# Designed miniproteins, single chains: the designs that were tried, part 51

Each design is a single chain, and the fold is of that chain. pLDDT is the mean over its residues in the fold that is shown.

## One batch from the design tools (miniprotein)

Design m1746
Fold by ESMFold2-Fast:
Structure m1746 (fold): chain A 91 residues (1-91)
Amino acid sequence: DEEAATQEALRLAARLQRLYEEALETLRTSTDPVERAVAARVLALIEEAGVPVTALGDQRVPDRARRALAILRATEERIAALRAEAAAARA
């Protein structure tokens, strides 16, 4: 279903875009090495995906949204694993 795939890709892209913006803010404002290390890894994972999150948020590129879905899912899984690791280390 094109509509379902597009909605999922856009929702995922929006989530990754928020993470990207938060990571950039952390790198610009924080001097804490731990916070900066986590932020740098999040940025690297999103950049490795090679998908322009801004373009995916635009209805003008539906084919790219559908095509990128698998890549976005893999990226989200990697970020989730990173966060789980960080949470375990915090405990």
Scores: mean pLDDT 69

Design m1747
Fold by ESMFold2-Fast:
Structure m1747 (fold): chain A 67 residues (1-67)
Amino acid sequence: GETKLYKATQRTLLLGDPELTLEPGDEIEVSDITLETDDFIAGNYRALQTGVEGKALFPASTVEQIA
């Protein structure tokens, strides 16, 4: 499936397993996107700075798509 790259524009909590807090400027890859609305994004994530992977739901307003 398509993989998208997001950058946190503000501190944001990835609600899922594992739960992860992103600081501004942190980047995540999201694949197998199950929800993509103006309010929320959900899918499989990989945090690029830490390598932490999981499934999460997070507010679309707290991130920007960069790829």
Scores: mean pLDDT 82

Design m1748
Fold by ESMFold2-Fast:
Formats: C-alpha cells, structure tokens, sequence
Structure m1748 (fold): chain A 57 residues (1-57)
C-alpha cells in the first residue's frame, strides 16, 4: 500500500507505474485510487500523477 511508504517513495512508485507500458489498467486504477486517498501528496502533484497514469495510450 502507498500509505506504508514515505511521500517521496509514494511519488516514485506512482511515476514508475505511469511510465511502465506493461502496467495494466487494473494496476493503474488501483494506484490512482491510492494516490487520490494519500494525505502526503499535494493536490497539484496528484493532478500531475493522475494525468500521467491516464496517459497510458
């Protein structure tokens, strides 16, 4: 779970999934849900990372 990681590790993990062309839609949606629920990540960073996760195509 992202909640078990530091802020920096949460951002790095979400970016890694966003950049991974082999990450399926179910994995991306799971990390999106965890990202949006995080209290450690700013609304601006959440918007950037949400766009990156959604740009799999």
Amino acid sequence: SLADLSREEQIARVRAIAADPAADDATRLRYLAELLSSTDISPEEKAELTAALGAAR
Scores: mean pLDDT 77

Design m1749
Fold by ESMFold2-Fast:
Formats: C-alpha cells, structure tokens, sequence
Structure m1749 (fold): chain A 106 residues (1-106)
C-alpha cells in the first residue's frame, strides 16, 4: 500500500532530521561547500538536477521540513531511475510523489 510506504518514509525522514539537527552548523557548511562545487563542476544537466534536489533535501531537513525533504529526495531518485531505465522504480517513485504532494497541498 502506497500510503503505508509514505508513512514509513516520513517517519524515517523525521529520524534523519533529528540527527542532522544535532550538528546544524556543520551540516549547513557542508551544504554550502557542495553548492559551490556543483556550480564549478563539469556534471551533466541531469546530474546537476539530481545533486540540486539532494541539496534541497538537506536544507529542508535542517529546517525540520520533513515532507519537503522526502519530496526532494524522491525527485532526485526519480531522475536517476529514469536514466537507468528502471521502469518499475519510476512507476513506484511517481506514485509515492503523487501521494506526498497531496499531503503538501492540504
């Protein structure tokens, strides 16, 4: 059931956010350095989008925005799955994103 998977992802996201909050200053410094490296990198456009989504996930976790963090993580994972042509994973990630975005709209 997609709803049970959504619940498990949000519960895991909360645990990650609590761990990240223990050293917020160092996490913010790491994110800032990674943003600068991505801008200077020779990464493809898709690789840049993947990294940008994972960095947005990190920023959302630092703000305690668990729902937004999980959405960004899944958006990055979806681009990777599409590049690997993993059609089953693409379908699963799209369904999870649809349910999470419904929660965000309230």
Amino acid sequence: DVKEEVKELLEEGEKVAENVAKDKEKAEEVIKKLKEKVKKSKLSENEKKIVEYYLKMGEALLEGKVLEAVIYALKGALIEAKEKKDEELVEKLEKLLEELEKLKKE
Scores: mean pLDDT 78

Design m1750
Fold by ESMFold2-Fast:
Order: structure tokens, then sequence, then C-alpha cells
Structure m1750 (fold): chain A 77 residues (1-77)
């Protein structure tokens, strides 16, 4: 599922941020990953945000990934 893919990419990004000493940003990604993993279904709009989040995390564009994770979590929390 897209939520599980997003959770996996955020967990990987969190590990890299921890290696960089960005502990608060890493914790934000761990928390978001946990939230996304718990969601059974996304709306099409939420799935689109999750795809953009995956792309940003893979590109190591962490500022964009943080903004997208915050937006997605706010919609589902």
Amino acid sequence: SIGLEASKELTKAAEELREQGRFDDAQRFYDAASTLQSVQSFTPEQAAIARRLIDAARAKDYDTAIALADELVAQIA
C-alpha cells in the first residue's frame, strides 16, 4: 500500500537525518511513519500527497518531505 511505502521511505530518511545529527527532524519522520502505517485507507488526494512525499524523501529533499508529511498527518490525525 502507498501508506506502507511512505512509512518505509520516512523511516529510511529518519535514519539518515539521525546520522546528520538532525534528531528532531528524524523523530518527526518516525512519528509520521507510525501514523501512516496505521491508516487502513487513503483518499485519492491523500494518496497523491503520499506519492509526492515518497518522491521528496527519495530525492533527499527533506524540507519538502517534512512539509508534505506534516500536511498528510494533519489530514489523518
Scores: mean pLDDT 86

Design m1751
Fold by ESMFold2-Fast:
Structure m1751 (fold): chain A 91 residues (1-91)
Amino acid sequence: AAVETKTVKVGDYEAVLRRDADGRVTIQIYKDGKLVGALVGRERGDRIEGIASVEPGHLEAFRAALKALGYEVVREEPISPGEFRVELRKL
């Protein structure tokens, strides 16, 4: 079960972060109720390492939502169109 759920609104986007007791983190970003981006990762100290998938045209909003959730992107490595290996640091 999630031990933390945090929701933020950034313009027309809503981002939901869920953290489980085992350190698993899921971040989902919605526009007009549609899922347009997601990150699934694991917490390691002040870092989250994971994979992000973002629909075209929503990448800037996804980055803004991560910052609003209290994280900065310290590493972003392209895997395929719309998919990134990411490392986040807690602000």
Scores: mean pLDDT 85

Design m1752
Fold by ESMFold2-Fast:
Structure m1752 (fold): chain A 55 residues (1-55)
Amino acid sequence: MKITLTEESKKLLDDLMARFRALRPDATPEEVEARRKWWLDSLVADGLAEVKVEE
């Protein structure tokens, strides 16, 4: 399933990911993706992200 965020929610997620990468420059692509998914799931669960669900 593909989730599309609003521009504001995407900007928030991107900012959180930029901070994670700055703190963990040694992180593998897999760790970065896992963290992104965790933030995405958390934002959706808290109702802070407006999402469009596609396939």
Scores: mean pLDDT 70

Design m1753
Fold by ESMFold2-Fast:
Structure m1753 (fold): chain A 94 residues (1-94)
Amino acid sequence: SAMDEKKKQLIENAKKMAEQLISDKEVLEILNKILDEIASKIPEIKSIEDINNLFEEAKKKAEEEIPEGYLGMVLQILDEVKKGLIALLEESKK
């Protein structure tokens, strides 16, 4: 759907932003994997609660796999993606 395409574009924009902010290839690889998992679940997102649950899992995975020195930046990128998805979901209900 057009809305799912907008959500996927948000994820792709986040990947491009991460490449500009993060020089560590291993950290980018882990973040891209997390973002790809989020993108794969986009068709299942029906509510804000679905987004909250998805990002709680993404945050836990980041906390387990991302080195401490990059964790704050990765969590900030995930928070921006979460906010963007919530905004698109609310727009789709108007």
Scores: mean pLDDT 84

Design m1754
Fold by ESMFold2-Fast:
Structure m1754 (fold): chain A 79 residues (1-79)
Amino acid sequence: MEESRRFVIEEVGEDRAEELLRLLGEETLELLVKASKGDEEARKRLKELAKTAPDPQRTLINSVLEGKSLREAWEEATR
């Protein structure tokens, strides 16, 4: 969790990392970080979560699964 939070802060900045954490929760954010690093099990779990997630969370998860960075996924979700 702490390691994943530090990664998100480095990618998108502290304020946006806090917004992502509040929007997605710690478990989903950790899975997004692992999936962005190529973890296939994390990608599989995110795919299941995306089936029941509301927008904008679903758009953000799907963008990361498509290979976009956390920053790009955030831009897509907050259009």
Scores: mean pLDDT 76

Design m1755
Fold by ESMFold2-Fast:
Parts: sequence; C-alpha cells; structure tokens
Structure m1755 (fold): chain A 77 residues (1-77)
Amino acid sequence: MSVFQKQLQEELENLNTEQLLQELKEKYNLKSVNVKQLQLVFCQETGMTMEQMLNWCEANNINPNDKKQLAYAILHF
C-alpha cells in the first residue's frame, strides 16, 4: 500500500497537468474541467458515492480539490 502510494505520487510529479486534463476531456467528452466535474467523473468511474470517494482520497493522500491529482486518479484507477 505505501509503495503503491509513493509510486502514484512520483508519477503525479512527472506528469503535465494540461496533458492530463486534455486526456480527461477527450475520454469523458467534457465541455469544461472543474473540481466538481472531476469529482463526479471519479465517482462515476469507480462506482463510489461522493462520501466514499472523499474517504478514498484521504486514505491515499490525494487532495480531492486538486485538478491534477483527481485527473490522474480517474485515468489510472
């Protein structure tokens, strides 16, 4: 688990935010990418409720208000 969390964090640091958001827009046919839309897409992709998704983010040291971290989590979950 900790090894998986470190790998996720290292990959996040090396990825371009603009590229991640563009891939997400194309994959989910999004007109815009804001934090709320990304949270909803993450819930849809994972089958989690909003509460479950927020708890998962806390457990995995992902900030649910960060567009880059959410975009990465959606694409790599």
Scores: mean pLDDT 74

Design m1756
Fold by ESMFold2-Fast:
Structure m1756 (fold): chain A 80 residues (1-80)
Amino acid sequence: SDELEKSILLTTVSINLSGVQFEARRLGLENDPILQSKIQQLNDLYKKLKETTDLDEQKKIVDQINQIVDDMLSYMAQKG
């Protein structure tokens, strides 16, 4: 069902968001202004994803979240 699909999607995104935020804190980068900006963008997109009922729009938001997460991981790798 659409409800089950959305629940799985939100759970997967939530785990990935928690993971990248945890890694930033572990590396002592929680006050890095670039990462703070990316974290704010992720929180805004996650809120939008929760409020979105259209599956195609949900997929686009997830793609945007994944791109930002990848950017953050690359940025942290360059700093560490």
Scores: mean pLDDT 81

Design m1757
Fold by ESMFold2-Fast:
Structure m1757 (fold): chain A 84 residues (1-84)
Amino acid sequence: SELEETVRRAAREIAEELVRKTGSDRDLEELAEELAELMERELASLSPEEARRLLAEAEAALPSLSEDQRFLAERTIEVLRAWL
């Protein structure tokens, strides 16, 4: 449940930021659901070892990322932590 809630929250935050920056007339709920489903599929393809490596790599990369990249990386880190 924590993983499901974290994925849904991360997907919504990413969808809100995307709509805000692009001025898209896309349905926010639909976009958030599509992103959540994509995240769930990606997580299902990962082993726990791969997830731990990706988490470590994302955390190490944070200081060198742009604002937009950092926003996405922070949500990815939250999802990976909840999955592990």
Scores: mean pLDDT 83

Design m1758
Fold by ESMFold2-Fast:
Formats: structure tokens, C-alpha cells, sequence
Structure m1758 (fold): chain A 65 residues (1-65)
């Protein structure tokens, strides 16, 4: 249920701060979470999201730009 997991993650990835871009992409059964312009605290939150995604899909990548 990757599509259902994507819907849950999209709901969780509501912009928590102005100026931060967060994207979630589905690639070959894996979820890729990309965070751009984030502070260390926001990167820590993105890492928590990536761990949640990993528990659901078994494959998750976190990219920080």
C-alpha cells in the first residue's frame, strides 16, 4: 500500500516553516524525501519522517540540499 502510505506522508508533510521545500517522490517501490533550505532542526524532523517511511515501505532515502 505505497499509495496509501504516500497519502499519509503527504498529509504529514504540511509546510511547518516558510522557506523550506519538502518533496516526497515514489521511485521503484521506494520513497525519496528531499528537503531544501532547511535548518538543522527541520532536517532532524525530516529524518524522523524518513524513519516512518522506512517502516512502511522498507526502502526510504533522505536527501538534504
Amino acid sequence: DIDESMAVIAAAVTGTATGVKIRVEKRDGALVLTVEGASEEQIAEARKMAEVMKKVTGKTELRVL
Scores: mean pLDDT 64

Design m1759
Fold by ESMFold2-Fast:
Structure m1759 (fold): chain A 88 residues (1-88)
Amino acid sequence: SEVEKKKELAKEAVEILLKAIGSKDTEKAREEVLKIAEEMGLSEEELEKVKEYLERFEKAVKANDLLAAMEAGAEVYKILEENVKKTE
């Protein structure tokens, strides 16, 4: 179903962000998560919010601020999860 596909995509996005905390490859993570968000059919406004939190995530990872990185990543996930709920 469309809902199950979006749930899988949202989970994949979280896994990408968690991996980036360890690898420090935040540019690749940003590109991959944005592609996932676009595939999920996020609105222009939702995509703008995702971009803002991904920028905060990148800054936090670069600063080795794990708590800030996890917080920014959680906000990205919330936006993706809201899109899943709108599809149900």
Scores: mean pLDDT 85

Design m1760
Fold by ESMFold2-Fast:
Structure m1760 (fold): chain A 87 residues (1-87)
Amino acid sequence: SLMKKVEEFIEKILNKEATKEEIAEFLKELEEKEDYVSIILLQMAWGLANGGGASKEATLKTLDEMLKYTEDEEKRKLIEKLKEKVL
């Protein structure tokens, strides 16, 4: 499933096991499917792993804001999974 693939990519990014090429290919797939929530989650995971992104606190605040405006239950589950990995 796409949701499972997003979870696996988030985990690979946080463990610094994903290449830029793999991420670019998957982002293209997500754009074609108009899955912008997953795109944002992958970008947030990349920032956390590479130290050039938002702080842990800022990331948690953004994830909480996303949950307020996300109605899709599968996407909510992904947001909550990333939130757990940031904690």
Scores: mean pLDDT 80

Design m1761
Fold by ESMFold2-Fast:
Structure m1761 (fold): chain A 93 residues (1-93)
Amino acid sequence: SEEAERVVELAERMKELVEKYIKDEVLKKNMIEGLEALKKAAEEGDFKKAVELAEGIIRGVEFAKKLGLLPEEAAEEMIELAREAKKIAEEAL
């Protein structure tokens, strides 16, 4: 669906930001895993799960920002992308 394609595109953009800005290898792997799960949920039409995963990503980014593991500007961009993905998934419910 168009909604699934948009969520997948947003998740891929967030993956690029994770690769660029997150240096901690454990956090990077966990974030990539979460983003891949978000893509899979959207591709499978499980928009309820996509909402829950997007909310988890927002919390994870806010936590990484608080710990200084992510620059503020990069964190804000990732949060906006995750909020957009959540909104698309909620509207597809």
Scores: mean pLDDT 89

Design m1762
Fold by ESMFold2-Fast:
Structure m1762 (fold): chain A 97 residues (1-97)
Amino acid sequence: MEEKKKKLAELTKELVLEAEKRGRELGASEADIDTVIAAIQAMGTAMLEGVLNPEKREEYLEEAERIAEQAKADVPELAPVIEEALERMKEAMEELL
């Protein structure tokens, strides 16, 4: 469990840094970048809960997808960044199972 938590936490940190870099490259506002970072952190938390509670994995995956959908609605210019973050988290969750 410790190693799974560490791997997902490191991935979440990498995705936050990537979103910040991509957001700045695309000319997004600091507020929009902060919104996307908060969404990625929330998705990471949901994914971690899914790894820790496999019986509720589908519920936490749906929560992460809902967070991503809301963030894409709030910051459509960064939708590709949000989608890529969700896809990488889903892949990591499957690898950690």
Scores: mean pLDDT 84

Design m1763
Fold by ESMFold2-Fast:
Structure m1763 (fold): chain A 80 residues (1-80)
Amino acid sequence: KKEALERAKEEIERFAREKGLPEEAIEAALKGLEYGAAGDWAKMTGQMLRLVAMAVEGEIEPEVATELVKKIIKAAEELE
């Protein structure tokens, strides 16, 4: 489980960096994944809302934010 979480974090971080996302978005994505993997869906949702807010403010592309959120949810569900 610990190794699976670290691999999922590496995949999410690689995706975000390849898309040129700011460090704040990478931090929100990784924290969201960690909370979700721990079963804290409320805190995970808070981090996903940070990504949505960044997309609304134009800091990241909406389609990239949507894809990232979907990847985080899928990874967290598989790690729970």
Scores: mean pLDDT 82

Design m1764
Fold by ESMFold2-Fast:
Structure m1764 (fold): chain A 98 residues (1-98)
Amino acid sequence: PAEPPHTHELTLTLKFKALEEATEEEAKEKLEKLFEENREKLTPRGAEALRLQLEEALFRWKTNGKEAEVEIVVYDLPEEVLELIRRQREEALAKAAA
């Protein structure tokens, strides 16, 4: 059964330019900077959740190639929920690679 989310830590709005206006390297650099600027505000679990969400947002942007605005909400999630998110991401990546 789903456990309710723990304490809300952070809400971010992430904007991507269309792929033709920004390189993958520029997008990665922007996400790394955003992560570093917010890491100190988060618990270790919150930081891991933020990293996973940023990586998923980057993957979706690479697949779509269009300008996108994504809202990222970070909670202090239990490790079991984080592992489930990691598995879902790995399955999505495996499907996209096929």
Scores: mean pLDDT 68

Design m1765
Fold by ESMFold2-Fast:
Structure m1765 (fold): chain A 88 residues (1-88)
Amino acid sequence: MPFELGRELNLAILGILELAKEAEKLPGADQLMERVKEFVRLAGLGASVETIREKAEEAVQLAEKMDADLGKRLRELAEKAIAAVEKL
């Protein structure tokens, strides 16, 4: 089936994945990457905005527990991704 993702959504998703890779040296990085991959998968499948927000919040809360700056950066990128999904 045709599935179109905006450039803004793709850039935000790439940023989120790169941020999770930067965090790979921190304790809990594997769990964060798993949550991020689930968020990206649901966004790519066109899941409901509510479901995407819930999974994004789970990833952000985990990131905030690992490192405050990491959590802040992930929250900003997740909000951009959700805003892009809402425009689709």
Scores: mean pLDDT 78

Design m1766
Fold by ESMFold2-Fast:
Structure m1766 (fold): chain A 94 residues (1-94)
Amino acid sequence: MKEAEKAVEEGLKAGKEGAELGKKALDIKPGNKKGFEGSVSGGMGLLAAGVGRLLLSKGTEESYKDAKELGEIGKKLGKQGVKLGKEGLKEVGG
């Protein structure tokens, strides 16, 4: 694969995973502190994934690398949001 094609593919995969995890985190609403922290993390993850997607549209190798990095940040934050949301549900007796 050409380096540019690989960078775009990696950015798209990371961004998609980040967006999916961020949305999942925002769907978990236990109404407690951990749920709030999970929603903040998930929302930030979704935002990072969205910005990464915008960078992919710039069409430069540097923007593709930045998009991949933001996608990975989005994935990490989204995953943390889901974890906190689930812990919040357990505290409410879910």
Scores: mean pLDDT 76

Design m1767
Fold by ESMFold2-Fast:
Structure m1767 (fold): chain A 94 residues (1-94)
Amino acid sequence: MVEEMLKELDELAKELLEKGVPKEEALKKIKELIIEKGREIKEYAERNKDEELLKLAEELLKIALENTTITSEEEREAIEALSWLAAAALKELE
């Protein structure tokens, strides 16, 4: 399950980069997928009492949600970098 979620995130990120999708649209799609998959991973971690995976899922959701609720103080580049870092962090979990 988690491995499938990581693969889906990696494939989406790769596809968006290869197709040259505009940064704004690519970032939005990556954020939406991270939020959706982060919630699924969090529920899985809670059911399995996996504290490390739960912490990672909560950090990913925090990054994605905070960037979604930005009131204009953060730069677009920071949002993009955080989204890519979140995807990379998930990939490192196998």
Scores: mean pLDDT 59

Design m1768
Fold by ESMFold2-Fast:
Structure m1768 (fold): chain A 67 residues (1-67)
Amino acid sequence: SLKEIYQKKLEAYKNDDEEAFRELLKEIGLTDQQIDDLIAFYRRRKALENVQKELEKIMEELKKKLS
């Protein structure tokens, strides 16, 4: 069952299926608060990736103006 839980966790994470991810974490024994904190962590991680993409665009614009 641990192997099945691990597989389902990977699938939920890959598909950003928050509901499936919550169910898996509840099965592991995490509280709703702990699950919310973990989901918030992953959402912040994605927000940082978006900031990285914006920085890349700014850097390309600056290179075009400086060259």
Scores: mean pLDDT 74

Design m1769
Fold by ESMFold2-Fast:
Structure m1769 (fold): chain A 82 residues (1-82)
Amino acid sequence: STIDRLTQLIRQWSTKSNRELSQQMDQLMPDARNRDFDSIARVIAINMLINGELKTKSYEEIASRSLYLAQGMLGIKRDIKY
């Protein structure tokens, strides 16, 4: 799932220095500025890691929040009905 993929990336990124995280963010910024959903979510997730959000949130919570915020930024507001 999209959440599982982002969670695995966050787990990998959590072992990196802030310098390495900033470099990853810089590589994603052109696509994020071009409104790529996955790149926006990844930029948000990396920013949350740099801000120390792992002290209060799980990897899955960071992934879910990043996807939720990316959806909001692109105006995507309708979930699939359960």
Scores: mean pLDDT 82

Design m1770
Fold by ESMFold2-Fast:
Structure m1770 (fold): chain A 63 residues (1-63)
Amino acid sequence: MSEAEGLAQSGIESLDSLLSQGADKELIDEAKEKLREAAAADDVDGVQRTLKETWETIVEQKK
């Protein structure tokens, strides 16, 4: 497993947890697709960027 694949898998698990806590399904589904695409391309920066942007959006929605 590449570093990008490992990070994407951990990210997807975290996103599934957030979805179960009431996060927006469309946002989570889009983020999962982006993570899988970045992992397939071995793009660690893309995985990290997608996770950061998705997390920031979810955190802002919780306020």
Scores: mean pLDDT 79

Design m1771
Fold by ESMFold2-Fast:
Structure m1771 (fold): chain A 65 residues (1-65)
Amino acid sequence: MTSLVSQVLNMMAASLSGEAGVEFSDDGSGLSLTVTKPTKEAQEKLLQAALDMLKTGKGIKVTVE
């Protein structure tokens, strides 16, 4: 279902935009996120989102710099 993926993307972008540089993409086969200089809190939010996405059967890749 596409609505769940778009909601997760929107929430992550909104919650992290003030804390770390965040880029995301969704090519329909999975979700890719790149986070630049994340705070500890931002990393925890991304890990939680990744775990939630795994439960839906979608792959997720998170890159932390």
Scores: mean pLDDT 58

Design m1772
Fold by ESMFold2-Fast:
Structure m1772 (fold): chain A 78 residues (1-78)
Amino acid sequence: GKEIAEHLRRAAEALRRGDLEAAEEHAREAIKLALQTLPVTEATGIALRVIGALEEARLTGDYDAAAAELERLAEELE
């Protein structure tokens, strides 16, 4: 859980700096770890929330809102 949360926090930090590419890289690692370590239902839920937040950031440009969602998800995994 902690390692997934750590990658999600790094993705959020990248979004707050306006670096969508770095955020997508950290988010990809978080999803990969979730799929390797968690039950499929939980891992799928995490992946959908992460992908949804990044797509919202891409479409709206509201990187702070996306970062806040990833930070909330990281807290839930600790």
Scores: mean pLDDT 87

Design m1773
Fold by ESMFold2-Fast:
Structure m1773 (fold): chain A 79 residues (1-79)
Amino acid sequence: SETDRLIAEVDALAAETEARLAAAKSLEEFQAVLAETQERVARLYERARDHPEARAYLEEQAAKLMELARAKVQELVAA
């Protein structure tokens, strides 16, 4: 179903973003990952507007990614 496809794309986005955040070695790399991820999340929100289960899952994963990004930026600033 479309809902299942959206959930699979959210899982892929989350996995890619976690890996890219972990690999980022500078604020510039971090900012690039953050900007691309924000755009991809925004596009998925639009596609999920009529798919409440996928939208709820996207919101949950986006919140998790935001927490990871906050932790990562604190590491980079402290270094």
Scores: mean pLDDT 87

Design m1774
Fold by ESMFold2-Fast:
Order: structure tokens, then sequence, then C-alpha cells
Structure m1774 (fold): chain A 72 residues (1-72)
């Protein structure tokens, strides 16, 4: 469910320290772009999590993955 994934990103962004917010925002944009380009929900999620790991941290990416998996 696309709305549940968007909600997970929004909640993570609201609760995140200021230094992590840019990585989360960038990941959310990558997710939205992948969905708009016709990619599968699973592929869009994986691309967004890759951005979180690269621009933020592996731990942050794992936290967001768990939130998404709990919602789906």
Amino acid sequence: NLYKVADAFAKTYAEAPEEQKPAIEKAAKVFAEAVQNGESLEEAIEKALEVLEREGSKELAEEVRKKIEEEL
C-alpha cells in the first residue's frame, strides 16, 4: 500500500534528528519518482532504502524497512 509507505517516511522524518532529515526527504523523493515511473512497490521501496543507507546510515535504513514491513 503506497499510502502506508508514504506514512512510514513521514513519521520517520517527524521523529528524526535534524541531521538525518535530508537523507529521509531524499529517499521519499526517490520512492515517489520510482512509483511515478511505473516501478513496482517493492522496487520503489528498495531504491528508497538504498538512498537512506548511502546518504544516512545502514541503521536508519533498517529502521525504515521495519516500519514499512509492519505496515504492509
Scores: mean pLDDT 81

Design m1775
Fold by ESMFold2-Fast:
Structure m1775 (fold): chain A 81 residues (1-81)
Amino acid sequence: ALSPQQAEALTLLRVTLGEVERHLAEGREDVARQDVASLADHFRAQGFDPALVAAVEAAAGQPAAEARRTLRELIESLRAA
């Protein structure tokens, strides 16, 4: 079973993925990148798992299409735990 923090991370990853996909559909690459950067900042500030923080921070440095892929992979990884 997921811990409360893992369940919160999964919810926030899903919400952020939806925002990234919407902004990319609107042609708003910079806004999509900022969505991922804001999630990384939130996870770091709230003391989330360091591996999760590092993965989202790495995604924030990538093109939004690559960040979208990374968010999907993180969601699947957490669902499998």
Scores: mean pLDDT 87

Design m1776
Fold by ESMFold2-Fast:
Order: sequence, then structure tokens, then C-alpha cells
Structure m1776 (fold): chain A 84 residues (1-84)
Amino acid sequence: LEEAIEAVEAGDLERAISLAAAAQTGLRLRIVADQLEYDKVDPARVQRLEEAIRLLDEAIEALKAGDLETALEKLREAQRVLSR
């Protein structure tokens, strides 16, 4: 997420969108991996990953709309959720 935030601050929207989408894909893969091991799944972790995916989707839409302020807010919120 840090690199996506840095890309937005640098004005590189294509890179920011690409990095945010890559982060979102990585989080989806983590959920799938957790679900394959039911005896090791942490519901709180899965919930946090799902919340972060939603925030990243909102950030990507803001980036596509050219709303850099909203995009930065959503990226930082996703970073905070993952740090809980």
C-alpha cells in the first residue's frame, strides 16, 4: 500500500491503480489460502482482509475518477485496517 500512496503523491495514476489492484488481488488470495485450512482460519483476520479489499476498490474508483484526495484517504484507511 505504501508504494501505491507514493505513486499517487508523485502523480503517477497508472502506477497507483496498478499497485492498488495488485494489493487487492493479494488480499483475495490470502482469504482463499485461509479458507483452505479451516482449522487455522481466523475470522477476525478474514473480516479485516474483506474490509481492506472494499476500501481498495473504493480507492481504485476514486483514482479512475481523478479524485486523489478520496483515493489517498481510502488507501490510508485500508493500511490502518490491515495494521489492526
Scores: mean pLDDT 78

Design m1777
Fold by ESMFold2-Fast:
Structure m1777 (fold): chain A 69 residues (1-69)
Amino acid sequence: SDMDFQKEVRLQQIIAELYRAGQVSPEKAKELAKKEGFDEEYQKLAGTMARTVQNGRRHRAEQEREAAL
């Protein structure tokens, strides 16, 4: 479980770096996870994490658009 936790923390760092760069996407997250030597399971997890962050950005943009109405 500690090893799984450390892997998840590293994936979160990858996602945070992509977020700061404004380049967060499931494709980029999976590609970086693969490059770092993560297996297919963690590559899929990285993609899911990135998608969640993208969806959060879209929801905030929609809320701002609604507030402007």
Scores: mean pLDDT 78

Design m1778
Fold by ESMFold2-Fast:
Structure m1778 (fold): chain A 81 residues (1-81)
Amino acid sequence: SAAEQAALDTVRRGLEGGLAAGGLGALKSAAHGVIETVDRYAEHLPAEVAAAVRAAAQAALDAKTESEARGHLERGLRVVA
């Protein structure tokens, strides 16, 4: 649906923006935004995609290093690419 494509596009752009900015703080800020987007558009996202992206973003928030946070967000991006 158009709503599903818009939700997927919004999630993808949030992940790409965070990864492009760099730094642990920017990655965690992007992760917060991705969780908010997934929760807001949950009804329009495939349940498996929503769960996988949300888990990746949550793992990025729990990360202690930029490398760990980046790896988790990159995993989320692969789900929506």
Scores: mean pLDDT 87

Design m1779
Fold by ESMFold2-Fast:
Structure m1779 (fold): chain A 87 residues (1-87)
Amino acid sequence: MLEALREEHLELSRRFLELEPQADAAVEAGRMSRDQLRRAVILFTSGNILYAGGEASPDEEEARRLLEEAVELTREAIRLVEAGLAA
């Protein structure tokens, strides 16, 4: 049950880490805003904190909620980076 959310978070985290050096290069080239990248990194970091909270929670319902929120924050971080790269 929670394994699907863990797998999705892992896949999204790998995608973000793959995009991050491309975003850094785009910011250095003036093709993407530094503030956009900073916001994406904050969302990614917040997602990781919520993931850790979900893994530490003894309550399955709370763990699910935290993992779902972690997935959504990481997905939003990727969305911001992809939008910046597409501009």
Scores: mean pLDDT 88

Design m1780
Fold by ESMFold2-Fast:
Structure m1780 (fold): chain A 78 residues (1-78)
Amino acid sequence: DKAQQLFTNTAKDAVKNKDDPKKVGGQVKGMVNIGKKMKTASDDTIKAGNDAIDVAKKAGMDDEAKQLDDIISKVKKN
């Protein structure tokens, strides 16, 4: 699934760029938009998503972190 691949790659980039608030902000918001289109998640996707949620929380993006947590929970229950 292209949405899953794009979400996973964006999550890994957000973790890598955790010291750049501008890049993290754009990547986390991008993940929310991509994640809404994602139907399934691999274990790698779930791990990368959770790592990015931690980065979002540390950046003060609590609303986006909650949205990502909801997205991951929804695709897990499929």
Scores: mean pLDDT 81

